# Designed miniproteins, single chains, continued (2), part 19

Each design is a single chain, and the fold is of that chain. pLDDT is the mean over its residues in the fold that is shown.

## One batch from the design tools (miniprotein)

Design m4671
Fold by ESMFold2-Fast:
Structure m4671 (fold): chain A 120 residues (1-120)
Amino acid sequence: MTPEEEIDKVIEEALKKIEEVTKGLPDSLRQKVLEIAKKFAEELRKVARDYLEGKISLEEFYKKVQEILEKFNEDMTKLLEEASKLPKELRDRAVKALQEIGKIFNETVKKIVEIIEKSK
């Protein structure tokens, strides 16, 4: 299995886990989360591929990964603010789900970095 194939599998598994977690959210919030997750997963895949193809340095890879994480966390914070406006029964569940999604994405980034570091 190539590093690119390993990264693709890690991202696919993460997106499947995120989709499952989002089933407990209101439809509007679920759609926004899935769009954010897919967008940043694609950006993460691109930056990893650019490094593996020698288009960017390891330093640039780390910088771009950090920028992706910061933007992801900013978008997720905005969704947490939206979730805070829901009725109490839905709010507590939505906040927990969004926190789990954040954890899944951060763990996915860590796994991708580990694959990249082992490939060189």
Scores: mean pLDDT 87

Design m4672
Fold by ESMFold2-Fast:
Structure m4672 (fold): chain A 62 residues (1-62)
Amino acid sequence: SALDLARRLLVKEAGMSEEVADKAVEMAKAGASVEEIARFLVEEAGLSERQARSFAEYLRSL
């Protein structure tokens, strides 16, 4: 699925743990906003605001 590919991309390209990537995907599936997902990625994956927003927008576009 597109969400499974997104999870794998977050782990491989952004270097985040599978647990954090899975939570980000589940947040997107549950309808969390781009801002909520981006905040989570900054806090849990240590991404910059720009990177977190880009990934959050990508997940929400799926």
Scores: mean pLDDT 83

Design m4673
Fold by ESMFold2-Fast:
Structure m4673 (fold): chain A 68 residues (1-68)
Amino acid sequence: MIIEEDFLVRVPKGSSEEEIKKLAEEAIKRVYEGFGLTVKSINVEIKEKVLEEGDYVYYRVHATVEVE
């Protein structure tokens, strides 16, 4: 089963694009695994920077997740 969804992810300030994608993939994987699903693959596209707050930045990402 393939799920496509937008997620808001919080990352430390100064994170690279690759770090943002990795943190987003890890966070999204934990959400679906928390529902009892097995995550087979995740692809993340960074859409926009939404907000900076304290030591963190919020990004909107689009994720394509393959689950069982």
Scores: mean pLDDT 84

Design m4674
Fold by ESMFold2-Fast:
Structure m4674 (fold): chain A 57 residues (1-57)
Amino acid sequence: MSDLETAEHAARLLARLVKEGKVSPEDAIAALRQVGEDLGLSEEEIERILKRFEEMV
């Protein structure tokens, strides 16, 4: 599984938690940035994941 796929999986999980009222959108965005940096994703890849996340919420 690619690092990008792992980040996309995390984005889907966090979007669900935001919809359930368990996590704020701000906390979810911060967590996704941290995941992207930990996985060594580029700034462009992180921004792409964040845009995808915003579309899911």
Scores: mean pLDDT 81

Design m4675
Fold by ESMFold2-Fast:
Structure m4675 (fold): chain A 70 residues (1-70)
Amino acid sequence: EELDKEIEKLQEEVKKYSDEATQAFREIRAARAAGAPKEEIDRLKQRYLDAVNKIVEATRKLLEAREKKK
């Protein structure tokens, strides 16, 4: 029961951070096309990397939770 709830929450986190990473990537592309300053592009890159790192961590926890259920 609790484990199923944890798996569900981790799946939602993966989706949330995947959406954030996709948005940041799109914003980087748009900023580059618009000739935005390097500082702005670097900030967007950091946001993208942060989202990717959170996806990796949530995915690791999700795999561990799924293994415990089996």
Scores: mean pLDDT 83

Design m4676
Fold by ESMFold2-Fast:
Structure m4676 (fold): chain A 73 residues (1-73)
Amino acid sequence: MKLTPDELVELLLKRYEEILKASDEEQKKKLEELKKFLEEELIKHGYSEEEAKESAELVVKKIEEEVKKEKAK
């Protein structure tokens, strides 16, 4: 079963909060897990494997940057 856009947004927010609260080691692991999850989910939504990888990498990079900014405060 593929997630609706709303369910995907809720999941991304939940993962972001988990990553933000995690240790540096656990943060890296959770970011990698999120990237793999997003790649698989995007493929289910009709994206090619290549498009899914690029989009997932972009989203995860943005989350990583936001987490780093928040933790640097």
Scores: mean pLDDT 77

Design m4677
Fold by ESMFold2-Fast:
Structure m4677 (fold): chain A 86 residues (1-86)
Amino acid sequence: GPVEKALEAARKAIEAAKAGKLDEAFEALVEAAKALLDALAAQGKTAEGIGIYLDILGDALEAVRRKDPELLLKAAEELLAIAESL
């Protein structure tokens, strides 16, 4: 389901970020954020899900702008923690 997709994509983003693969980490984090939004929407938490999605996307875009895989790693780890709580 959406939670399992978010967990899988977040773990891929973490591994790519640790490897310094900025574009791969960004793509995986976007997929994870979409899946997390779907999971929260399925629980009736659409507004909360949109807020988290936009915050994660903002951090991811800033990381790409700065060419900083460590910022992507942080965003991916925060997303993983949220998904693990669902």
Scores: mean pLDDT 88

Design m4678
Fold by ESMFold2-Fast:
Structure m4678 (fold): chain A 81 residues (1-81)
Amino acid sequence: MELLKLAEELEEKHPEVAELLRKIAEMIENKAPSIEIMLLAGEAMNLLIKEKLYDAARRLAEIMGTPMAAVEKLVERKLAE
């Protein structure tokens, strides 16, 4: 799963973000409500942006799809700064 690959890449330097990404992957596998998945994805996205990991943030938005459009726009804004 692409989300787990992203978590593995971030594990060494950003273990807290990696743990959130693994929780999101588990929630998707367990068919948790979309709103709960999106809320946790938003938390992971905010941490990625705060850590200046903009490429990882864009990859997360792409993996999560259309519901993340607002977060994708926020990432683009931070890159323009």
Scores: mean pLDDT 73

Design m4679
Fold by ESMFold2-Fast:
Structure m4679 (fold): chain A 68 residues (1-68)
Amino acid sequence: MKLSREEALEKVYETVLEALRHLYRDGDQARADELFAEADRIVKEHGIPRAEYNAVVRRAAEEFEKEL
């Protein structure tokens, strides 16, 4: 399944946010690593520029901080 760039960025955002929850709330390093690897795969498969990926990661981190 091929996502649009916008859909891929949204999926990366959701995946990174889920990874942060597993890492910092549950202490589940293995699950977090799996989710970060999935996000990286989506970025590479959809040709997402590093700047856009970094912006999405930052937004996910900011959203996660509000959940603490």
Scores: mean pLDDT 80

Design m4680
Fold by ESMFold2-Fast:
Structure m4680 (fold): chain A 78 residues (1-78)
Amino acid sequence: MEALEKIKKIIEELYEKMKNTPDPEERVALYKAAAKEISAIAEAHPLNPEEEKELAEEMSKLVPIIEEARRQMAAARA
C-alpha cells in the first residue's frame, strides 16, 4: 500500500514535469528515469493484483504524452 502511494506520487510528478518540458528528448528521459524508479520500488515492495491494476491505470495516463514526444523526436530527425 505505501509502495503504491509512492509510485502514484512519482507518476503525478512525472506528468506535471513532462507537461512543462517542451523538449521531447527531455520528456522521454524523464519517463525512463521514473519508470526505472517505479520498477525498483515494485521489486522491493511487490504489489498485489489490485495494486498492479491501479498502477496500470495510472501509467496509461502517460501513454498519450510519451507517444506525442516520440512523434516530435521522429519529426525533428527527419
Scores: mean pLDDT 79

Design m4681
Fold by ESMFold2-Fast:
Structure m4681 (fold): chain A 67 residues (1-67)
Amino acid sequence: AEEYLEKGKELFGEKKYEEAIKYYEEAIKLDPNYWEAWLGKAFALDELGKVEESEEYLKKTWEILNK
């Protein structure tokens, strides 16, 4: 899971937001409680102008953190 998160962060830094999302999704598939992956996807969606989708993934991040 962490390998996918790190690759997602790298791609995000390169402004490759669509590719970053793919890696964050793989991290979430391996560990649905990996809040950093949910947060990373939310930020990438926001950078792509998908504000409503970003907001949904931010809510998921907070749900995981407030268990």
Scores: mean pLDDT 82

Design m4682
Fold by ESMFold2-Fast:
Structure m4682 (fold): chain A 56 residues (1-56)
Amino acid sequence: MEEEKRKKMLEVGRKALEEIEKARQDYATDPSPEARERYRKIVKEVNEKLEEAAKE
């Protein structure tokens, strides 16, 4: 049971890192209020996915 959850966490984590990295680069390149909102939203969504994967 932990193995299944672990695989799910790893997949979510990999996608999370990719999304956060892209959002961070976008914010660094164009630090506008819009880019900041996108970055913040992505970070929040990623954290929510990780929390759901951890607690299911």
Scores: mean pLDDT 75

Design m4683
Fold by ESMFold2-Fast:
Structure m4683 (fold): chain A 92 residues (1-92)
Amino acid sequence: MSARELGLKVIGLTLRGIGALLDGDYESVARDAKELLELMKEAIERGDYETAAFAVRQLIRLAEMSGHPEVRRIAEEALKLARDAGVEVEVP
């Protein structure tokens, strides 16, 4: 998978997660968050730290917007894994 394809998948999952949140479907938001975490791990394995940082920022956004404990836990795991790998993540 190319860096562009990974970035587009991050965008797609983020938009899908926001849509699920607007519908009150927190189970789908949590599933989308898990898929974003897996894409972030793939980006790290490839050395694509820009896409990894982008995925972490989207996970943090979904956690803040949803207030859901599982989504927050996934975002915290993603941030820790990214930082442990040396990825610079700017948190707003």
Scores: mean pLDDT 83

Design m4684
Fold by ESMFold2-Fast:
Structure m4684 (fold): chain A 59 residues (1-59)
Amino acid sequence: SSENVRKGLEVGEEAAKQGDLDGAAAIYGSALREARKAGDEEGAKEAEQNLRKLGLTVP
């Protein structure tokens, strides 16, 4: 759901702020999958951008 996507993005951002880049990547990846399942194009784009900011390729 869009609410779960938003929460995932917030938790991922907190992990990244704490220097847990692996944790942030896993959380953003989960948020991306949830957004794609829900048809949440905006949430998917934000998750993709956050993964790219970490230097990762989007699956």
Scores: mean pLDDT 82

Design m4685
Fold by ESMFold2-Fast:
Structure m4685 (fold): chain A 54 residues (1-54)
Amino acid sequence: GAELDLTGKTPNEQALALLDFAAENPEHAAAAVAAALSVADPADRPALTARAAA
């Protein structure tokens, strides 16, 4: 099973970890991307959305 430890991470680090998890686990991609965008700094959401789309 795939699991993530997000303790001690900044919101942007958590968002990046969730996007990497989505890339490695396509079956969880939609949920992981949504979670990444929800924890990310609003100023960084456009860049994170572009990264998720790539």
Scores: mean pLDDT 69

Design m4686
Fold by ESMFold2-Fast:
Structure m4686 (fold): chain A 64 residues (1-64)
Amino acid sequence: NEDGEKAREAAERAAKEGDGAAAASATHQNWLSGDKEGAEYGAEMAAKAGDEAAARAGRLNWQK
C-alpha cells in the first residue's frame, strides 16, 4: 500500500524528531503490516530522542 508506506515514512521521520506519539503510531502500523523490524526501529528512535515512555507505549499497543 503506497498510502501506508508514506504514512509509515512520515511517522518514522517524526519519531526521529522526538515526536513520541508519531513513533508509537509508526510502531503499531509496522506491526500491523507484518514489519516487526520496522516497528522495533521506530520504538528505538523514540527512545533515542529521550521519549522512552512513548517508545514503550508504542510497543505495548501490539503487546496488548
Scores: mean pLDDT 59

Design m4687
Fold by ESMFold2-Fast:
Structure m4687 (fold): chain A 73 residues (1-73)
Amino acid sequence: EVKKKAEELRKKASEYSLKADQAYRNGDLETALKYYEKALEYFKEAHKLYPSPQIERFIKKVEERIEKLKAEL
């Protein structure tokens, strides 16, 4: 059931990513950064359990958002 577990972690990552996007829109840059970092952690855990190109793309996208946000802080 590794695939199912990875999908649940991916779902958690997506939820944190959405919270980060909401915080960013509200001007809470520091909160947005913290949520993106949590999203990245869950995506990396999902990828470790069940590697996939899709999860790898999500990791890259979140990493790019974190770098951009750090430049704005």
Scores: mean pLDDT 85

Design m4688
Fold by ESMFold2-Fast:
Structure m4688 (fold): chain A 80 residues (1-80)
Amino acid sequence: MIISKEEAEEIRKLILEFLSKFLSKEDVEALEERLNKLLEKEKISTETLSKVINDFLKEKTGNEEEIDLEKLVEIAKNYL
């Protein structure tokens, strides 16, 4: 599903704020850089955003399980 750049920026901010409570500053900055590169594109899909986030989490945690982006956003909102 294609989302607006504004909506993608809101999701990016929420996810980074949530993960900053659990990850090192260096890891959060690395994810922020990856997400900023994605946001430079004219069209952003929930699938590409989810893939970037899940690929990063897999690299850092070793957990092969993918988290649905909508569920992750809901968890982040409830935690913050």
Scores: mean pLDDT 77

Design m4689
Fold by ESMFold2-Fast:
Structure m4689 (fold): chain A 89 residues (1-89)
Amino acid sequence: GLADLRAFWDDILAVFEAIVDVLDRKYPDEEETARIRANLEKQRAELDKIFEESKDVDEALEMFSEKYGVDPETLRRLAAGTAATRAAL
């Protein structure tokens, strides 16, 4: 459901935050790191809005597709793959 899709996106954002921490340690740039973190926070707020306004997974994926210009079928396949992985765990 929507809660599972939201949990998946929270996991993805956490991975990106971990990557930023690694990059900051190897190539310290406080201004660039701050910009990337601010953008991630902004994306999180936008995703929260999409999930609050959406009644189901299909509507959430369509709103995400419109906002970010990604193919809805690609997003549906990613969501389905994530659901299958969580079901296997």
Scores: mean pLDDT 71

Design m4690
Fold by ESMFold2-Fast:
Structure m4690 (fold): chain A 93 residues (1-93)
Amino acid sequence: MKEEAEKAIEEANKVIDEGSTVARQLEALGTREALDLAVEFALESINVIVDIKGAKRALEAGDEETVKEYIENIKKQIERMKELIERGRALVA
């Protein structure tokens, strides 16, 4: 359980870091579409950070079922963030 949670958290942090780079490029581009996409990425990143904190608390409590729920949510959020990153990269290309 702990190893699965740590892997999901590590992947989430990598996606947030990659997306933060793309978000800065979108802000530099300055179009309405680019700024809207940067905001969507920021909101999704906040959701992931909240779930990471929830997963860590559940791990400390030994609540394996709650940890599994957070991991599944984090995985779905990672996939949504990857989609936003791809859309962002297409705009800045």
Scores: mean pLDDT 86

Design m4691
Fold by ESMFold2-Fast:
Structure m4691 (fold): chain A 69 residues (1-69)
Amino acid sequence: AEEYYKKGLEAYKKGDLETAKKYFEKALEIDPNYVKALGNLAIVYRDMGDTKKAVEYLLKAAEAQAKLR
């Protein structure tokens, strides 16, 4: 999961939102509760103008974070 997350971050830094989205989605296929990937996918959807998906993934990130104990 971490490797795909890093690739997603590099794509996001370059402004490649579609590639960033794909890599964060791949990280979540391996670890569906990966808080960092969920949070960054919310940011990508926000930057793409998909407010509904941005809110959806932000809530998923908050729920995953709350389960970390």
Scores: mean pLDDT 81

Design m4692
Fold by ESMFold2-Fast:
Structure m4692 (fold): chain A 75 residues (1-75)
Amino acid sequence: NEYLEKGKEAFEKGKFEEAIEYFEKAIEENPDDADAYAYLGQAYYELGENEKAEEYFEKAAELLGSSSLPTVKRK
């Protein structure tokens, strides 16, 4: 997914608001993209939006069946 790639690039550059926009577009293209939800969670976490981050991590975990959970930078 092109938007997922762009979101990751923005995230790596510290442009978390821009990354969120791309990850939201990635979800619009593929609502079952667990990676997009996981990265949304990480981007919100970096912005200090911990409740939003947890919400999106839970969604990502649900889509992955709890067998391959993403991890945050710091746990």
Scores: mean pLDDT 77

Design m4693
Fold by ESMFold2-Fast:
Structure m4693 (fold): chain A 60 residues (1-60)
Amino acid sequence: MEEEARKIAEEVAKELGVTDERIIQTAESVAHNALTLLGLSKEEARKLVEEMIKELLEEQ
C-alpha cells in the first residue's frame, strides 16, 4: 500500500512537471490516506492528488 501511494504521487508529480520533494511527500501522504482511510480506488486517489498538486502550484 505504501508502494502504491508512492507510485501515484511520483507519477502524478511527473505528469505535472513537479520535482519539489515536499510536494511529492505531501502527495504521497494524500494518496496513502485516500487508499487506506477513505477506501478510494487508485483512480480516485490519483484525482485527489492531482487536484492537491495543482492547488499548491497555483500558490507558488
Scores: mean pLDDT 78

Design m4694
Fold by ESMFold2-Fast:
Structure m4694 (fold): chain A 85 residues (1-85)
Amino acid sequence: LREQGEELRAQAEEARAQGDYVQAASLYLQAADVYERAGDLERARELYGTAYDLLAEMARSQGDEESAEYWRRLGEGIEQQIRQK
């Protein structure tokens, strides 16, 4: 599980470097899920935050402030949910 999470995070970083923010966010969410299932809640929280921040930044770059706010709030909610686990 940990090795799978690291591989997904590495793929997410590569996608982000190539400017594919949607692919990067998807891979960060997958990595976060793997870490959450492995019990590494701190890393899971960090990766969920990174994924939703990327989605918010992408929406903001397109002038979609409503979607940007939605993604930021969703990320905050998931961070709180993980803290309760």
Scores: mean pLDDT 79

Design m4696
Fold by ESMFold2-Fast:
Structure m4696 (fold): chain A 63 residues (1-63)
Amino acid sequence: MKESEWIVPPSVIEKVIREDPDASDEQWMDKVAERLGIKSIPALLQKEVREQIKEVREKLKAE
């Protein structure tokens, strides 16, 4: 039960966080959707995308 595949590429999330590091998770999800060319993140995937955003944010804090 290990998922090694990202739903959203980490590079996309990194760019979104770097553009607005003080934004909320919801604002970052909206920006991620824009960069992927979709209107919004599907509700079923929002929880997983939030976890991916947290993961990328932890990496950026470690730099």
Scores: mean pLDDT 73

Design m4697
Fold by ESMFold2-Fast:
Structure m4697 (fold): chain A 59 residues (1-59)
Amino acid sequence: TAALEAKLRALKAALEANPDVEVSTRFAADAVGLSPGAFSRLFKRLFGVSFREYVESLR
């Protein structure tokens, strides 16, 4: 849904603003109300990279 996509974009922006914060896939998924698997699939669909690859790129 558009609301779910907005939550993921907000999470991404928060991570970019605070790149030193360690965030697990489980924690991020819970924050947006998804299972880790559903979160990982949706994140890759929206941003073209896996959540782990994205977080690692911020370090």
Scores: mean pLDDT 78

Design m4698
Fold by ESMFold2-Fast:
Structure m4698 (fold): chain A 55 residues (1-55)
Amino acid sequence: SVEELEKELLELARQIGGEVAVLVAKRELDILSKEIGREEAVKLLLENAKKNLER
């Protein structure tokens, strides 16, 4: 569900950059959701977060 994807996104953000990364992820999600919808926004941001984690 979108809610589970959002939880995964915020948890990955926290692991990568702590509280600042969570704040940035929330802001980006809200902005992007207005453009492409919340589900697609979460998926895109999750993909980006996973790419950062794989480094």
Scores: mean pLDDT 80

Design m4699
Fold by ESMFold2-Fast:
Structure m4699 (fold): chain A 110 residues (1-110)
Amino acid sequence: MRERAKELRDEGNRLRKEGKLEEAKKKYEEAIRLDPNYASAWANLAKVLAELGKLEEAREYVEKAEKLLKENPTDAEAYYNLALALEELGELDKAVEYREKAIDLDPQIL
């Protein structure tokens, strides 16, 4: 299931870059259904929800991704996507902290 969840996340990332935020949301939700411990997919969903203006739901999924990262603190992509979601939510200090963490774990994540 993890490989299929990654494929769905990548499809979501493509759709988000095309501005198809609702379609991207559905792909991230599918990824989470297949792998509920996939912190990066929760972080991507939070980011898209913030972009859609669903700020309260975005905050809930930021907290979910943060909880999962306590169990797997080396998911650089999840930290990076949390930083982007937090920027959209206006939590700039936390966004900087998570962006720094992502770069420390994977300098090529930019």
Scores: mean pLDDT 83

Design m4700
Fold by ESMFold2-Fast:
Structure m4700 (fold): chain A 72 residues (1-72)
Amino acid sequence: RAEEVRAKAIADLRGAIEYIRGSTTLSEEQKEAAIAALEEALARLESPGELSVEEIHEIVGETQRRLAEIFS
């Protein structure tokens, strides 16, 4: 259900931010860009209002595409 999907997405994104912050192999530019993309996604997921499962999946998918570009 949407609430559970949203909570999991938020937790996963927060974990990703901490993982990236702790990385010793990523450049400062990659860290900054990746954290900014993840924080933007978190802001969308944490904004007031109802999100469907489809909307949550789209936010996560957009973020994953941006991360792939940053790490390429």
Scores: mean pLDDT 82

Design m4701
Fold by ESMFold2-Fast:
Structure m4701 (fold): chain A 65 residues (1-65)
Amino acid sequence: RDLEEAERIEKLYQEGKFDEAAKLADSFYRKRLEERRHRGVTGSKTLEDLENEAKKEIERIKKRK
């Protein structure tokens, strides 16, 4: 699932649909934040932090291929 969402985000960036790419990246990373909240781990992050971490995670997924 995570790989499919990462690929969709990358395709949107390639097509120049930055707004849609940002929404998907935000949704993708929000799921991970929700999982952390369920574990009692909380943290406030800006959209820039979320985008940077999403990009790093996408790169990790690609390199782990």
Scores: mean pLDDT 63

Design m4702
Fold by ESMFold2-Fast:
Structure m4702 (fold): chain A 90 residues (1-90)
Amino acid sequence: SDLLKQAEELIKKAEEAVKNGDSETALKYARQALDLAAQLFNEGKYDEAIEVFRKVREVLEKLPDTSSEAGRLYAAAALMEIAAEVEKLL
């Protein structure tokens, strides 16, 4: 889907920001990718949403924990991934 492609490009930008030591830019792109994953979830595209939530968490795990924002985004992505897995069982 177009949302998945946009989320994948944002994740790539977040990963490049991590490699460059730019935590603020990485957090910005991770948040934007998380928002698109939430849209995929709302559209019932649970497999695509789960993929994006996992990749967002992987990006956030690589950031130095200098703020609560990375932890909050990680928790949101993890919770939404669980919700999407549960929806697939219903």
Scores: mean pLDDT 86

Design m4703
Fold by ESMFold2-Fast:
Structure m4703 (fold): chain A 64 residues (1-64)
Amino acid sequence: GMDVLLRVLEHELAKVVGPEEARRIVAEVRELLDAGDYEAARALLSSVIGERAGTSAVEALAAA
């Protein structure tokens, strides 16, 4: 489900931005997805991990 994918995403983001920032990003992504703002969630993740990876992550989270 989405919670498992968000946990995996947090772990992977922590390798790039550190654990504190990864937790913050994942919390914001969850809030945006809960609000139905998929474009803002994609833009946020794309700014950190690139457009292709960010788009794929949001699509996987939305489908979970």
Scores: mean pLDDT 84

Design m4704
Fold by ESMFold2-Fast:
Structure m4704 (fold): chain A 80 residues (1-80)
Amino acid sequence: MEAEGRRLVEEALERLLAGEEVDVDELIEELKRLGLGPELERLTAELGHPGVAEAELLARLMGQKDPAAFGAALVARLAA
């Protein structure tokens, strides 16, 4: 499960960075169906110490309205 969630997040991030359209709502629904919705927050930390930009893109993937605030909060938590 953890490996599948990480793969989905990494693939979506790569697509977003390439400028491709990603249906975030459909992706979130699929991740919730797999029971990975809450796991996305953990996977951001488990991917290592990502930069704010990577955390911000992951927050957007999760459908957050304020990705910058979410990314900053994750970085602060990882630094604590």
Scores: mean pLDDT 55

Design m4705
Fold by ESMFold2-Fast:
Structure m4705 (fold): chain A 78 residues (1-78)
Amino acid sequence: SPLVAEAESLAFEALGRMVERGSISEEEAVAWAARLVAARTPEELIAVLEELRERARAAGDEEAARLLDEAIELLRAA
């Protein structure tokens, strides 16, 4: 689905921004990327994105949280 591909793109953009800003380490980002790739259903992917969004907010990275919120809404529309 084009919407799923766009949501995945936004999720990886958020991870990249979080690493660049020092919100998470590269090691933590690799772990999140592995969880995103391992998700087999849109429901599983949304659950991972919701956890990552909470992690972004805990780090004070509101821009990453915004990108992840957009990704979640795209998956709900898919």
Scores: mean pLDDT 87

Design m4707
Fold by ESMFold2-Fast:
Structure m4707 (fold): chain A 73 residues (1-73)
Amino acid sequence: SEAEIKKEVKKKFEEMLEKIDELEKQGASKEEILEVAEKGKKEIEELAKKLPEEDKKSILESMEEFIKRLKER
């Protein structure tokens, strides 16, 4: 169901944020943080393909903004 896919997207995003937070605490490089973020983005985008166009677009735009902000840090 769409609700299950949205729950999975949220779970993947939260898992990605937890991994990034742990890496930042360990003093990991920007490249390492971006690699985790881009991997998470790809997994989330693949799940989002199964959602209605409006939800898919919103998720993709959110992921692009998140990666952009990480690169600007």
Scores: mean pLDDT 83

Design m4708
Fold by ESMFold2-Fast:
Structure m4708 (fold): chain A 57 residues (1-57)
Amino acid sequence: SATQKKLSSLDSLIADVEDSRANVERYLKDDPAKRQAMLETADAVLERLREEKEALE
């Protein structure tokens, strides 16, 4: 179904953002302010994607 394809796409996007966030948290250590800003941006994107997924369930 169209909904199932959308859910699958959202799951893939959430996983990609979570992986990117984990890489920033683990490897970006030279600029704490930039690291914090990137983590906050990733968290905001994840919140939006999870809300979109919840709305489809």
Scores: mean pLDDT 84

